# Designs tried in a protein design run: designed miniproteins, single chains, continued (2). Part 86

Each design is a single chain, and the fold is of that chain. pLDDT is the mean over its residues in the fold that is shown.

## One batch from the design tools (miniprotein)

Design m6983
Fold by ESMFold2-Fast:
Structure m6983 (fold): chain A 63 residues (1-63)
Amino acid sequence: KEKEIEEKIKELGEKAQSYLDKLNDLRVRYSRAPPEQREALRKEIAELEKKFNEDIVKGYEEI
């Protein structure tokens, strides 16, 4: 049980890295976007940051 929990925690870490990569991509797009799209991207980034936290918490609950 303990060993399996540790393994799943490592998998969640890899998932977290995937979210970080996506956030970085969105921030790069934001820096290059026209003003109209920058507001939308800002909201997307903020929502993704909240979703990232919630998704990781859910992952831990599944353990």
Scores: mean pLDDT 77

Design m6984
Fold by ESMFold2-Fast:
Structure m6984 (fold): chain A 70 residues (1-70)
Amino acid sequence: SVEERMRELIKDPSLTPLEAVVAGLLLAGYSFARDILADPNVPPEVKASAQRELADIERDIDELEARRKA
């Protein structure tokens, strides 16, 4: 899962302190957005925003992983 990929990335000793902080914030945002999507009391427009945020976070994670390989 994206979350497992992020947890493994955060454990990477080659990460700079700033990269580790960014990875932690992305993981927190991803988990929070998933919680919003799972909550039946959240309005549909807020869930639509959370879905867009999940897609953006997943893209940011993919970019972060790609930059480390470059």
Scores: mean pLDDT 77

Design m6985
Fold by ESMFold2-Fast:
Structure m6985 (fold): chain A 88 residues (1-88)
Amino acid sequence: AAAREAYAAAVERLVAEIRKLVSDEEHFALAVAHLREAADAAVAGRGEEALRHLALAREHAVKGARTPEDAARVAALIDDIELSGPPG
């Protein structure tokens, strides 16, 4: 419960920031979908799946970015999201 709520909150904060940086609607939607899948996989203890979804979210966000500077910023924001391992 607490881990799911924390990951959901972190993803929604990240979504609010990347929507300002990612101007392509399709790439934005795919990045958001993969961020949410990454959070769900992390909560379920599927670390490898979570990392794959983070990589796909990063790829779509970078491709859809408005400028090269926005692409660098969104990549850094996604790289900085820490999805803690499964609750012990």
Scores: mean pLDDT 79

Design m6986
Fold by ESMFold2-Fast:
Structure m6986 (fold): chain A 98 residues (1-98)
Amino acid sequence: SEAERLEEAKKEQEKLIERFIELLREQGKEEEAKKIEELIKEKKFEEAGKLLNESLREIAEENPEAFIEFMAELISEIEGMPLEEAKKRVREELEASE
């Protein structure tokens, strides 16, 4: 039970990271995507997280529509909420300026 819960949490985190890396590649941030994957492989999770966060902020500024769409789809899949509700939530968070 405990081991299964930890394994499920790990899989969920891996899926999240993979989806974000895919977004980075779609938005032309191939070098950042590769660097994040390398940092994760080396277990440098803090550095990977920082670079991911910086890259996501750049995407949100350069293409906010693509960022909102991506985050809403991800939240909808993970939380099981309707896509329109997820879009509203992401938009509100983005508009809050942090």
Scores: mean pLDDT 80

Design m6987
Fold by ESMFold2-Fast:
Structure m6987 (fold): chain A 80 residues (1-80)
Amino acid sequence: SLGEIGAQNAYEGAKKGPRDGFAASGAGATSPIGAMYAWEAYNKEGKEARDAASQGGYGGNLSGPDGTRAGIEGKKLGEK
């Protein structure tokens, strides 16, 4: 349930921008694992989320290039 709530908040936040999406899952501040869990729980297909987590994006390095890439993807969703 925590993952589902976090995933919903992260997804809705991402539509407003990558910063809000990360903050909603706790990733942007202190919990990259929280972001990974939230995105995986929401995406039942899970491939993009799993690939990002495996590369250290959501689960390893959200302040690095992988985290920036995830943020850019969230930004694109919000710009649609």
Scores: mean pLDDT 42

Design m6988
Fold by ESMFold2-Fast:
Structure m6988 (fold): chain A 57 residues (1-57)
Amino acid sequence: MQAEVNAAIEALRKDPQNVEALKKLIEAGYISAEGVKVVAKRLKLSEEQEKELLSLV
């Protein structure tokens, strides 16, 4: 729902490393595959976690 997406954006704004909020934004189509790769490196995620997030795009 739009309200959940807005909540995820605010959570990510307060904590840029909030992986749960990032996942909701990816599922809503707000982050591209290339953007997911950039964010995964920024958050120091494993290759397995990055692949999981990419599957949501």
Scores: mean pLDDT 70

Design m6989
Fold by ESMFold2-Fast:
Structure m6989 (fold): chain A 65 residues (1-65)
Amino acid sequence: MRTLPLSVAKKLVEAEVKKAFPEVPDSVISKIVSEVLKDKPEEIPESELPKLIEEAKKEVEKYLA
């Protein structure tokens, strides 16, 4: 299994969330993604990325509701 740095994982999650919610400001997406990742280690298993992307999308939906 391959891991990636938290900073790289954050950027990948932010990019995928922005594709789903292009109208939401980058600053809001970055804040929500940072909250989703706040308790994660410095290296994240690559297999966790899809789950983190879905969690971040749900948090953006809650923010917009």
Scores: mean pLDDT 81

Design m6990
Fold by ESMFold2-Fast:
Structure m6990 (fold): chain A 82 residues (1-82)
Amino acid sequence: DEELRRFRILSEADNSVYGIFAAVAAVSESRKHKEKAEKAREKLDEINDLSNRSADPSATKEEMEENRERSEELAREVKELL
């Protein structure tokens, strides 16, 4: 019942992106949930890219806000997928 335990990590997370990353990493090693984990990983890769762009000293406050909103949308999609 490892897969159920890993999905529970996501559902009990404080809605942090790191909590979602941990849950997806756990699910990606599950044979039963490989397709969902793959789709979730693509969204997490985009969230990570947005975080890196926001950490760049050249990023504007407007870009950082747009990146945050997009990351929140992607995080919600990952939770719905898992």
Scores: mean pLDDT 67

Design m6991
Fold by ESMFold2-Fast:
Structure m6991 (fold): chain A 94 residues (1-94)
Amino acid sequence: MIPEEVKEKALEELAKALEELHPAFSDEVMKAKYGLTTLELLKMIYYDPEKAMELGLSEKKVKEIQKIIEDYARGKLSLEEAAKKILEIFVKVE
């Protein structure tokens, strides 16, 4: 099991990386679209996936993002690689 402190740090680092990677992840844009910041949305996807799905994210996208967060927290993905993968999932049309 990944320690909770490691998970929280991973979520904070990924949220910052996404904000730096693309302006769509800015607090202003994310609050307009989801009512949440990027960090708050990533926390919801990881800890409360059912609520993330209520915001219009598919079960497939939620599971893919959860796996990326977990792989990053375990050191299987770099910060840049994980952030790019999450960006790609959000850009995909369903």
Scores: mean pLDDT 82

Design m6992
Fold by ESMFold2-Fast:
Structure m6992 (fold): chain A 93 residues (1-93)
Amino acid sequence: SELEELLKRIREIDAKLPSLDPEEQQRAMKEMRKLLEKIAEIFRKEETDEMWKLIEQMLEESSAVLGKRLQKTREEVKELMAKFEEMEKKKAG
């Protein structure tokens, strides 16, 4: 799946991150951000428990840097979902 390919690319970048020079690290982090943004878009379209479990597994396996970014992505998706639910409740009431 597209999600699995994006997560695999993030893992590959994360694994290389400690061995990169500062300029390469900045490029790698920018690429990871783009990949995380694509994952966030997939989560906005698909609301499945399996996707949440996959992100949790990656958080456990990831470096401290990637872990913080994945947590931010997860929190962002949760906030968007909560806002959507609140808007739907306001339409019904």
Scores: mean pLDDT 70

Design m6993
Fold by ESMFold2-Fast:
Structure m6993 (fold): chain A 68 residues (1-68)
Amino acid sequence: SAEDEAELERLILQVSIAAHDNRKKQLDVNKKMLEIREEAARLREKGKYDEAQKFELEKVKELLKELG
C-alpha cells in the first residue's frame, strides 16, 4: 500500500542518518540493505508481492533497531 511504501522510505532515511557519520558503518549498512532487497526481489519473482513488502519492512526495522 502507499502507507507501507511511505513507511519503508522513512525507515530507509532513518538508517541512512544513523550511519552518516561513519564511512565503514555506512558501507556495512548498505551491504545489509542490499541483502534485504535481494531477498525481497526473490519473493517478488515468485509472485509473493505482499510477502516481499512485509519482509523488507520488517528487516529494515530490525536493522534500524540494531543501529540504535
Scores: mean pLDDT 82

Design m6994
Fold by ESMFold2-Fast:
Structure m6994 (fold): chain A 80 residues (1-80)
Amino acid sequence: MEETLEELRKRAKEAAEIMLKDKDREKRLKVAEEFKKEIEELLKNNPGVFTHDTPLAKKAREVVEESLRLLEEALKKAEE
């Protein structure tokens, strides 16, 4: 899971950069929707992320919250 979290963080940064810099709003929305689905699937498969108080669970929550925040900001900019 730690390895998956690091990869998710890298993909979140890459997706955010595309979503913020790409002039094609349709592509930005598609990237945001795909990434949102990926996060939702990760949470569905790892329900302990929000229920456990282990260091790994806390790190997972931080990565998920950061990724969702980046998605929300990018979606807002795409709708402007």
Scores: mean pLDDT 70

Design m6995
Fold by ESMFold2-Fast:
Structure m6995 (fold): chain A 100 residues (1-100)
Amino acid sequence: LLDEINKLSDELYKAIKEGDVEKALEILEKLQELLPKQPELPLIIAASHIAKVARELGNEELAKRAIELVNNILEGKISVEEARKLLKELMEELKKIIES
């Protein structure tokens, strides 16, 4: 299980870095299926990868928004559904920056 999670986490990071939003969301869904008792963990992994990619691109504001999303998930301030929506929005913004 841990090896599969690590593999999917690495694939998710690559998809986010490449601006492949569709592939990133498919990998996120697979992570959620592997972790039904910890639904917050795949969302935290995705948001953390978005923050890392945003920093690599020099976009401090987008990195801060991704970190705020991680904190909101950890504090239970946001639903899984709303977090998934915000993750998609952040990934779409990253794609626009990568394509610029």
Scores: mean pLDDT 85

Design m6996
Fold by ESMFold2-Fast:
Structure m6996 (fold): chain A 55 residues (1-55)
Amino acid sequence: ELEDLLKQIETELRNAEFDAQADRVIKKAEELRKAGKKEYADSMIRAVEEQRALR
């Protein structure tokens, strides 16, 4: 489920049209971290920042 979402987000981040999606994912990851799902939050943030760093 979340793994599928991460793959989709990574693909969409390759498109300029979906830059706003990256911000939403980061905010969602912060919520997940507060809920105790640190592993999910870390994965989401890593995927977004890694894609941005490559660009």
Scores: mean pLDDT 72

Design m6997
Fold by ESMFold2-Fast:
Structure m6997 (fold): chain A 93 residues (1-93)
Amino acid sequence: ELEELRANFEASIAALEATHGPEAAEFARRAFELFLRVVEGEVSEEELRERLRELAEEVIKRALAKDPSLDVEEARRIAEEAIPGIVEEALAF
């Protein structure tokens, strides 16, 4: 069930936020929206990796505008850690 997948993902986001901060949570939430679009057949697996990287950069820019003290390098590292797992889960679904 997509609604249960979203609920389970929200729990994972909460854990990620506790470990890596709110920028990681926002990236993960928006990445999950892309994951759902792949599951629904709106976005190909080939496009997912590219869109996730673009999303990471946009989220980092917005987070930096909201908080100028944001560590851009750490935010990018968090995104790089998340992307392979998201792609694998989308492909397996």
Scores: mean pLDDT 68

Design m6998
Fold by ESMFold2-Fast:
Structure m6998 (fold): chain A 99 residues (1-99)
Amino acid sequence: SAAEEVIELLKKDPKNETAIVFGTLVAEGLVGEGRYDEAIKLAEAILKADPKNARAHLILGRAYFKKGELDKAIEHYRKAVELGNKEAEPFLKEVEKAK
């Protein structure tokens, strides 16, 4: 799959910016398709390569929220906001209200 190819590319070269960007787009698509476990695996691989990737934290927050894992969703949404992703702010407010 495209997700598995991105994960293998990032294992070989964690500085591959093209693979990181493409990986975030693939992971967002997986969340939209309801493929949450695959999205989590890919987003975690992106964070291993780029630990401060705010978009990967937003993706993990959304996937965990959809799985009902509210504490993990809050953790990752907060990290996304702290890293400067303002798009995560409304998602954080939504999941905190659900708790």
Scores: mean pLDDT 86

Design m6999
Fold by ESMFold2-Fast:
Formats: structure tokens, sequence, C-alpha cells
Structure m6999 (fold): chain A 88 residues (1-88)
């Protein structure tokens, strides 16, 4: 059913959070790290904020590059604004 497919997509999105977070923190290429942060932001509305917000906070605190940290903070603000607007 469509609801079963939607549930699987949400689970697949949640399963991507940790690998994307690790990539954002550890990949040797800063452009790849930045792309991983944007990919985390793209999960907004597809995964619970309780799973996504801690990952973005970790990247914002721990990423070695100030540009990657700034991008994570920007995505974190966008995620929070969307979830606050939805009353979630």
Amino acid sequence: SEMERQGRVVREGADAIEPLTETALTDPDVEVRAAAVRALGDLTGLVPPEELVPALERVAAEAPDPEVRALAREELEAVRAVWEALGL
C-alpha cells in the first residue's frame, strides 16, 4: 500500500542520518562534507526532528571546517522553523 511505501521511505531516510553525519564529519573532501550536510537538510519533513536535529547539532559542534559548521547551523535553523510552523 502507499502508506507502507511511505513508512519504508521514512525508515530509509532515518537510516541515512548516521552515514550522512559521519560523511559530514570525516570525508576528506570539504565539498563532499558540505553535500552531506545539505542531504541531511533535505530529510526535513521526511524523518522525525528528534532524529535529525541531534545529527545537525553534532555536525555544527564537531565539524573541522567553519563553512561546514555554518551550513549545519543554517540547516538546523531551517529544520526547526519548518517543524515549529507545523506544530510538531
Scores: mean pLDDT 78

Design m7000
Fold by ESMFold2-Fast:
Structure m7000 (fold): chain A 85 residues (1-85)
Amino acid sequence: EELEKIKEYLLYQYERLKKLNRHSPRVEALYEAAKAGDDEKLRELLKQIGQERANILGVTISDEQAEELERKALLKAYEGIEKEK
């Protein structure tokens, strides 16, 4: 499942950033949602991040498209981590 891979990546990344004292409030929120297994909150955070990214690019997209864009970005990051392992 895509959300399971995203949650695994967020937990892995947060622990690394935590050890380096380099996590942000946004990363903390994603980590808490992933750790709690709150898929609905995780999806909501992904929509917000995707919409922020779309706004920076000057494009208008739906919440569903924003979530999908962020999911694809995180899955791509997860693939990079898996290749490194």
Scores: mean pLDDT 73

Design m7001
Fold by ESMFold2-Fast:
Structure m7001 (fold): chain A 95 residues (1-95)
Amino acid sequence: NPKDNALKEFKLKPSLIAQYEALRNDVLEKFKDELDGPVHPLTLLGKITRYLILNGYNIPSALETDSFAKKLLKGVKNRLELVDKLVAAIVALSE
């Protein structure tokens, strides 16, 4: 389960699970057509990050680095796993 793997990788606290679920559901609903589309994973990552910033989410500066983008994309098999991993990272690092 990619969601459970993302939660374990970023050691997300139980108190943050509700925030993770809410953010994940928001991103999945807004980008549902792009998850199955031909968009490149890095382009999708940039679009999601911009959407979150425009909606008042504080994106940790570490997530804006090329090294973190490469780490985030490592082992991701599909765009849903990318969303799960990105959302877990944002919630974990925004604490």
Scores: mean pLDDT 73

Design m7002
Fold by ESMFold2-Fast:
Structure m7002 (fold): chain A 57 residues (1-57)
Amino acid sequence: LSSEISRLEKELEDEGDELARRINEAPTPEERDRVVDEGVRRLTELKKQIDELRKKS
């Protein structure tokens, strides 16, 4: 269980880093907004999975 949580935490960190990079590379405000929206959705889903595992442990 703890190893699974650690794996998801690493994935969350990696997704956060990727999001930051994509935001920096976005050429327009519109594209930046799209990248942010997509990234926030992914990060929120990962956090929810981590919380679910912690509550069940």
Scores: mean pLDDT 80

Design m7003
Fold by ESMFold2-Fast:
Structure m7003 (fold): chain A 90 residues (1-90)
Amino acid sequence: SDDLVERLAQLSPDELLREFRREADRIVEDARRTGDFDAAMARLKEVRDAFLRALELQGAPPSVHQQVVNMYIAAALRIVGLALEAELAR
């Protein structure tokens, strides 16, 4: 995870936001395919924390941190929605 943070810290804030969106979308799609919503949520939180740490190391403005948090919340709500849909289908 420190190696991931160091790699992310080399990206611009805009590149980092695009990369977070891609990773969040992959995690949501993985949750849909596997049905392992707990593992997906744990991975999403770990990825969020790594991206926020990279932004902190860059001295990125609070508005960029908030964009990562907003994308995290949106992805987390999608995973929760998938879990509820799976429960209702039983």
Scores: mean pLDDT 88

Design m7004
Fold by ESMFold2-Fast:
Parts: sequence; structure tokens; C-alpha cells
Structure m7004 (fold): chain A 88 residues (1-88)
Amino acid sequence: SSMEEERLRREIELAVKSGYLAEHGLSEEEEAELREAEERDLREGSLDAVEAAIDRLVARKGLSEEEQKEMEEKIEKLEKELEEKKKE
């Protein structure tokens, strides 16, 4: 089930990135953009709109090198935990 694994990895990445955005605060316009994307993905049964919106918002925030590394390390840790759980 490579499709289920890819979806779960995407969900982990989105959860980490959305958590970062929530911690750093979103404007009313940015919150509306995410809400619109979530509604679109809910109707379509996809993650494409939310993924695109989150990636744009993360890029717009202008991550420091330290913040980018911290986020990437958190994603990698969660992906590794998923891989280890799969081996059991």
C-alpha cells in the first residue's frame, strides 16, 4: 500500500507545517486561504489544495535557516517513527 504510505507521509508533513504556522500566527487573509483550501480538499477527497496553500504560507513567512532545519528535523523524525512502526 505505497499509496497509503505516501498519503500518511504527506499528512505528517502538513501537520508539522500547519503547527508551525499556528505557533507563529496567521493573518485573517492567510487563515481564509487555508480554510478555502481545506474546504476544497474536503469536497475533492484530496490534500492538494491544503498542501499548496501551506507551502505558499511557509515560504511567505520567510523561515530562518534555524527554523527551516528544526521543521525538517521534526518531519524526518515523524517519518522515521512511521517507518519503524511499519517494520513491526
Scores: mean pLDDT 76

Design m7005
Fold by ESMFold2-Fast:
Structure m7005 (fold): chain A 95 residues (1-95)
Amino acid sequence: MSPPVPLLIELVAIHIYYSAQNKPDEMREEIRRLLEKAGITLSDEQLEQLIQSMDQHVEGVLTVEGKTREEVLKELDSFPSKEEAIEYIKKKLRE
């Protein structure tokens, strides 16, 4: 099943947040929980395929924007909470 657009934006935001921090295990767990909450259960192999697709998409976006992961991390570290950082990323992805 293809995720609805709002769920896709949230998945990509979580991926960007944890990837910038180099926390791949936390990213996988958070994405799995979000998908299960939406009624989507993926096998470990399907989840890895989704993450790989997101990695390619995110890397492409960062390259076009001319931003490094270090610059993104500095921006995210400026937020007082994880939730505010994720909401900021979601807002940028909706542009």
Scores: mean pLDDT 71

Design m7006
Fold by ESMFold2-Fast:
Structure m7006 (fold): chain A 87 residues (1-87)
Amino acid sequence: SSAQRKAEQQKIIQEVEELKKEVEFTLLAYQNGALSKEKAIEIMNKVLSRAKSLQEQAEKNGIMTPELQQKINETIELANKAIKSIE
């Protein structure tokens, strides 16, 4: 139903925004010496895997929108840039 699709879409959007915050918090923790390079990269790779999984779920369920795709792409780009800045 349209109501179920909208609810699932909003849930994915929320999860993507949480992943973006996790990247930002992880990078800050690394920069402040609270987190090792190894652990920071591990967390970033988990974020990348989750973001890709959410993209696949949205595509499979026919709930992908340009806005959701943009948020997913921004999160993936942010995580990749963070990994490169640490390496």
Scores: mean pLDDT 88

Design m7007
Fold by ESMFold2-Fast:
Parts: structure tokens; sequence; C-alpha cells
Structure m7007 (fold): chain A 60 residues (1-60)
């Protein structure tokens, strides 16, 4: 599934410390989920975007 690959890529980016790529992958995933009518998944992925942004600001 496209969303599964986007989430996997975001997690790999986080493991490498690439917060900007992780944010991008989660944002694309949220947009795809929303277009598919999976609003719960879209909300979860948008929450992950905010968590990554906070992690970047706080810990880097």
Amino acid sequence: MLIDRLIENAELALKKGDFDSAIRYYEIGAKVAEKQGNLDLAKELRKRVEEVKELKRKAE
C-alpha cells in the first residue's frame, strides 16, 4: 500500500535524524489517507508531523 511505504520511509528518515524528510513523508501520507476517506489515519499522521516538528525543535 502506498501509505505503508510512506510511513516506512518516514520512520527510516527519523532513524537517520532526517526530520525534514520524515515530516514530508508523513504529510504526504496524511493527504493520501484523507483522499481515500481514512480520516482516522490522516489525523494520526498529522499528529506524527507535529511530534516530529516538536522533536526537531526540542532535541534536534
Scores: mean pLDDT 82

Design m7008
Fold by ESMFold2-Fast:
Structure m7008 (fold): chain A 85 residues (1-85)
Amino acid sequence: SDSRAHVERALAQTERAIEEHKVTDPVLLEAVNEARSALDAGDIGAARFHLGRAAMEFEKMGLTEDAKVVRKELANAELAGLQSR
């Protein structure tokens, strides 16, 4: 679904930011692992929730631009989900 595609982009952006900034924060890494597990299970809502947690942790670390990119994809996923048939 379009909502899933936006969540997959949010996850990819989150993983790129973790690699680029060499993030080792256990709360953020746990949130990303939970998001991936939820996505694999087809639970788009849970994946969005955990990626939202990751974005909040990026913001706390001062990675404001990375948080903004992730939040934008999550907002697009929410809008796509609300436009259900």
Scores: mean pLDDT 86

Design m7009
Fold by ESMFold2-Fast:
Structure m7009 (fold): chain A 77 residues (1-77)
Amino acid sequence: MTEEELRARAERLRKIDEFLKKLKEQGVPDEVITAIGLLAYVLGIDPEEAYDRIKRGEITVEEARELALKALKEFSK
């Protein structure tokens, strides 16, 4: 892993954390925040894009959890 890749990853994690904090302050339900976090942290989806997909009905909170669980199982192999 290059130094640039490490910085990019750290910056992405920081942006995800800040975005989730803002949603919590705005009163977004914990289940939705958890789904966005799972999509962003586990699958590498941009947190704003993940939230937009949930708002548009392209993915449900339940489907987001299932996708994250599948990815975690793959990482365990």
Scores: mean pLDDT 77

Design m7010
Fold by ESMFold2-Fast:
Structure m7010 (fold): chain A 72 residues (1-72)
Amino acid sequence: GHMEELARELARRLAQLLAQKEAAKLEAQGETPKITIEEVGDDAVRATVESESRRVEFRVTVAEAAALLLAG
């Protein structure tokens, strides 16, 4: 439904924002981070931030995004 599509889009945007925030911190420390955004089936979006020293993964579920839309 329409709300499910909005929740999926919000999940993608949240994953991207979390990844960009982590990448900015790593760049400030002199590293060269790479961001990868992947859909995990229809239920979640995974963002991976990889640099010379570490990998960080964020997973945002469509259900979590839907809860945020309903709770404000």
Scores: mean pLDDT 83

Design m7011
Fold by ESMFold2-Fast:
Structure m7011 (fold): chain A 91 residues (1-91)
Amino acid sequence: MEGLKKVEEMRELLKRAARGDTKEALERAAELARELAEKGWSPYAEEAARAFERALEVADKSVSEWVGALIAGMGGIFETERTLRRKLEEE
């Protein structure tokens, strides 16, 4: 349940980012994705963490890179959630 709770927190942070608190929300989402990656629960969590960290790095430098990084990070969260939910269904 801890992993799914962190995925839910990341989804809420992405909703906040969409409403204007973009940089702060993405920074917190990257931290949560990094925690999931460190626990080894999904290879996509590492990808999500790197993508959100990249989005923060390029936020003021390249709109194209920033959008691409956000899409990649969201994909990583989606796959991480799928992996965690499948493990719960198998128990």
Scores: mean pLDDT 72

Design m7012
Fold by ESMFold2-Fast:
Structure m7012 (fold): chain A 93 residues (1-93)
Amino acid sequence: SDKERLEEALARLEELAREYAEGEEERVRELAEWASRPRAVPLPPMPPPSEEEFEALSLLSAIELAKELAKTDVKKALELAENTLAGVEEARK
């Protein structure tokens, strides 16, 4: 089903986000939480994110967007998740 395919794609994206955040998962989580806040405070985590941390953050953002989109349109959520996954896998070839 579309839901099962979405869950599989999201699980793979979460694995990839973990790989990019390897050793820095807590810091990437703090960055994502800070970025989602509507107000400035506290100061952003220092030092600034690495390329790998930024890729992890981008994947986490895509996962959250797909999860939110799945509440109203599972097909669009699946398309977003699978396109994101395909792009990452192509870049890693």
Scores: mean pLDDT 72

Design m7013
Fold by ESMFold2-Fast:
Parts: structure tokens; C-alpha cells; sequence
Structure m7013 (fold): chain A 62 residues (1-62)
């Protein structure tokens, strides 16, 4: 679906190790679906959601 393609594109922008791409894609798709189902959360795009998540991971690699 659109969300999968958008999340994959953002992962590619971050130049992460190829072995992490599919696990991150699967995890982020699930997290984004759960995020969208929560009525207390502000609506964000799949790209924006993915960038926020990957920025958090980048902090762990600093």
C-alpha cells in the first residue's frame, strides 16, 4: 500500500544497513497503523512518522 512505499522511501534516505530495511519497514508499518487507530494522536503522514522514528534511532547510534 501507499504507507509501505512511503516508509521504504524514507528508510532509503537514511542510508541504514540493508539488513535493517525489512525489519524496520515491518515494525514501522505496524506502529503507524496503531498510531492512526489512536483517536488521541495527531494525524501525521507515513513519511513524517517514519522520520521521527528514525531520528530517535539515530540518537542511539550517536
Amino acid sequence: GDHRAEIRAVIEEYDLKPEYHEPLLAWLLREYEEYLQDPNKKKVSAREFTRHALDGLRALFA
Scores: mean pLDDT 80

Design m7014
Fold by ESMFold2-Fast:
Parts: sequence; structure tokens; C-alpha cells
Structure m7014 (fold): chain A 65 residues (1-65)
Amino acid sequence: SLTEEQKEALIEFLESLGYDRETAEKVAEGIAAGKSFRQIAEETGLSELDVAMAAIAAAVLKAAS
């Protein structure tokens, strides 16, 4: 799963897109838990595209470590 540093970076990325911290944290936790894009979108109110962008960002963060 994501390290705490990678999770923080992902939350900051989502906040830069205009999401509040609570929503960004739920998205980051959903991605770290391996939830589907659909499930995360339904739980957070994000579009599936925004969830996919977050998942790509998470994958890049993991690849860079």
C-alpha cells in the first residue's frame, strides 16, 4: 500500500484540485485499500475520472519510491 508520505502527497494533490481534506483523505484511503474507482466515486462524490487521476498519481508516487 502507500506509505504515509505518499498518502500525504496524494491528499495534497487532491486538495490542489479543489477537494476538501476530508474528501481527499477518503479517496487516498480507498485507493490504498484497493477499492474500485466506482466504489470510491460513490463513497466520496468524485467522478470516476477524478478517482482514476488520483489512482494514477498514487501509482506514480509508488513507482518513484
Scores: mean pLDDT 82

Design m7015
Fold by ESMFold2-Fast:
Structure m7015 (fold): chain A 86 residues (1-86)
Amino acid sequence: SGRELMEKILEERALKEVEKALDDFIAKNPGLTPEELRKAVEEVVEKTLKDIEKRARFMGYTLTDKIKEKIRELAEKKVEEYAKKQ
């Protein structure tokens, strides 16, 4: 269905945009502690999600709780992987 296709496209795009934003932030801010990264990640995720949600809303769609949960899982995984390197 068109809804399922759009949800899949939104999920893929949202995950890629958040991952890129997080990777770019980490690359530009070397020497962060895991605790500092955890605090910064919450802000980066919120700003990126607001931009994605605004674009989706303009097209008549919304981000599902399922997509938002996957994004939070991605962010937590990035923090855990960073902590293991320190």
Scores: mean pLDDT 80

Design m7016
Fold by ESMFold2-Fast:
Structure m7016 (fold): chain A 65 residues (1-65)
Amino acid sequence: SAARATGAILRLMGVALELGAEVKKASDTEYVVLFDGSEEELRRLEREGERASRESGYKITVERL
C-alpha cells in the first residue's frame, strides 16, 4: 500500500538523519542514500535500505561519499 511504502521511506530517512546521511529521490522507482562515515554505519544504512526496499518496492542505493 502507498501508506506502508511511505512509512518505510520515512523510517529510512529517520536512520539517515541520525547518522548524518542524505536521502535523495533519484527517480519514480529509486532513492539514493549518500553517506560519509564509518564502515559499521555504512553497513547499518545498507541493512536499513534493504528493509525499506522490501517494504516499499523502491530501489534503495547506498553510496559512500
Scores: mean pLDDT 85

Design m7017
Fold by ESMFold2-Fast:
Structure m7017 (fold): chain A 90 residues (1-90)
Amino acid sequence: AAIAPITFTNPEIQNAYDTLQQAHDSGDVDGAVNAALTAASLALKSDNPVDIQNTITMLDIALSTLPLSDVEAGMLALQQGVLSLVLKQL
């Protein structure tokens, strides 16, 4: 399935999301996971609640659409949990 379009206010997070979509479309699961982790790291540094919320949504989509290993799924779920905690503090 196609990943839904998400717009970020931070251009570096937008670039990471665009990389995730391109990797997903090419069947590059490792590249998609790396892009998702990059987006999560940037969102944590952004202190922007819109970009954090959109990154949580992106991670939900990645977890539901990518053929992830248990370790990869665990890494993305952990980042989603951390982002959710940070969002509650903003």
Scores: mean pLDDT 81

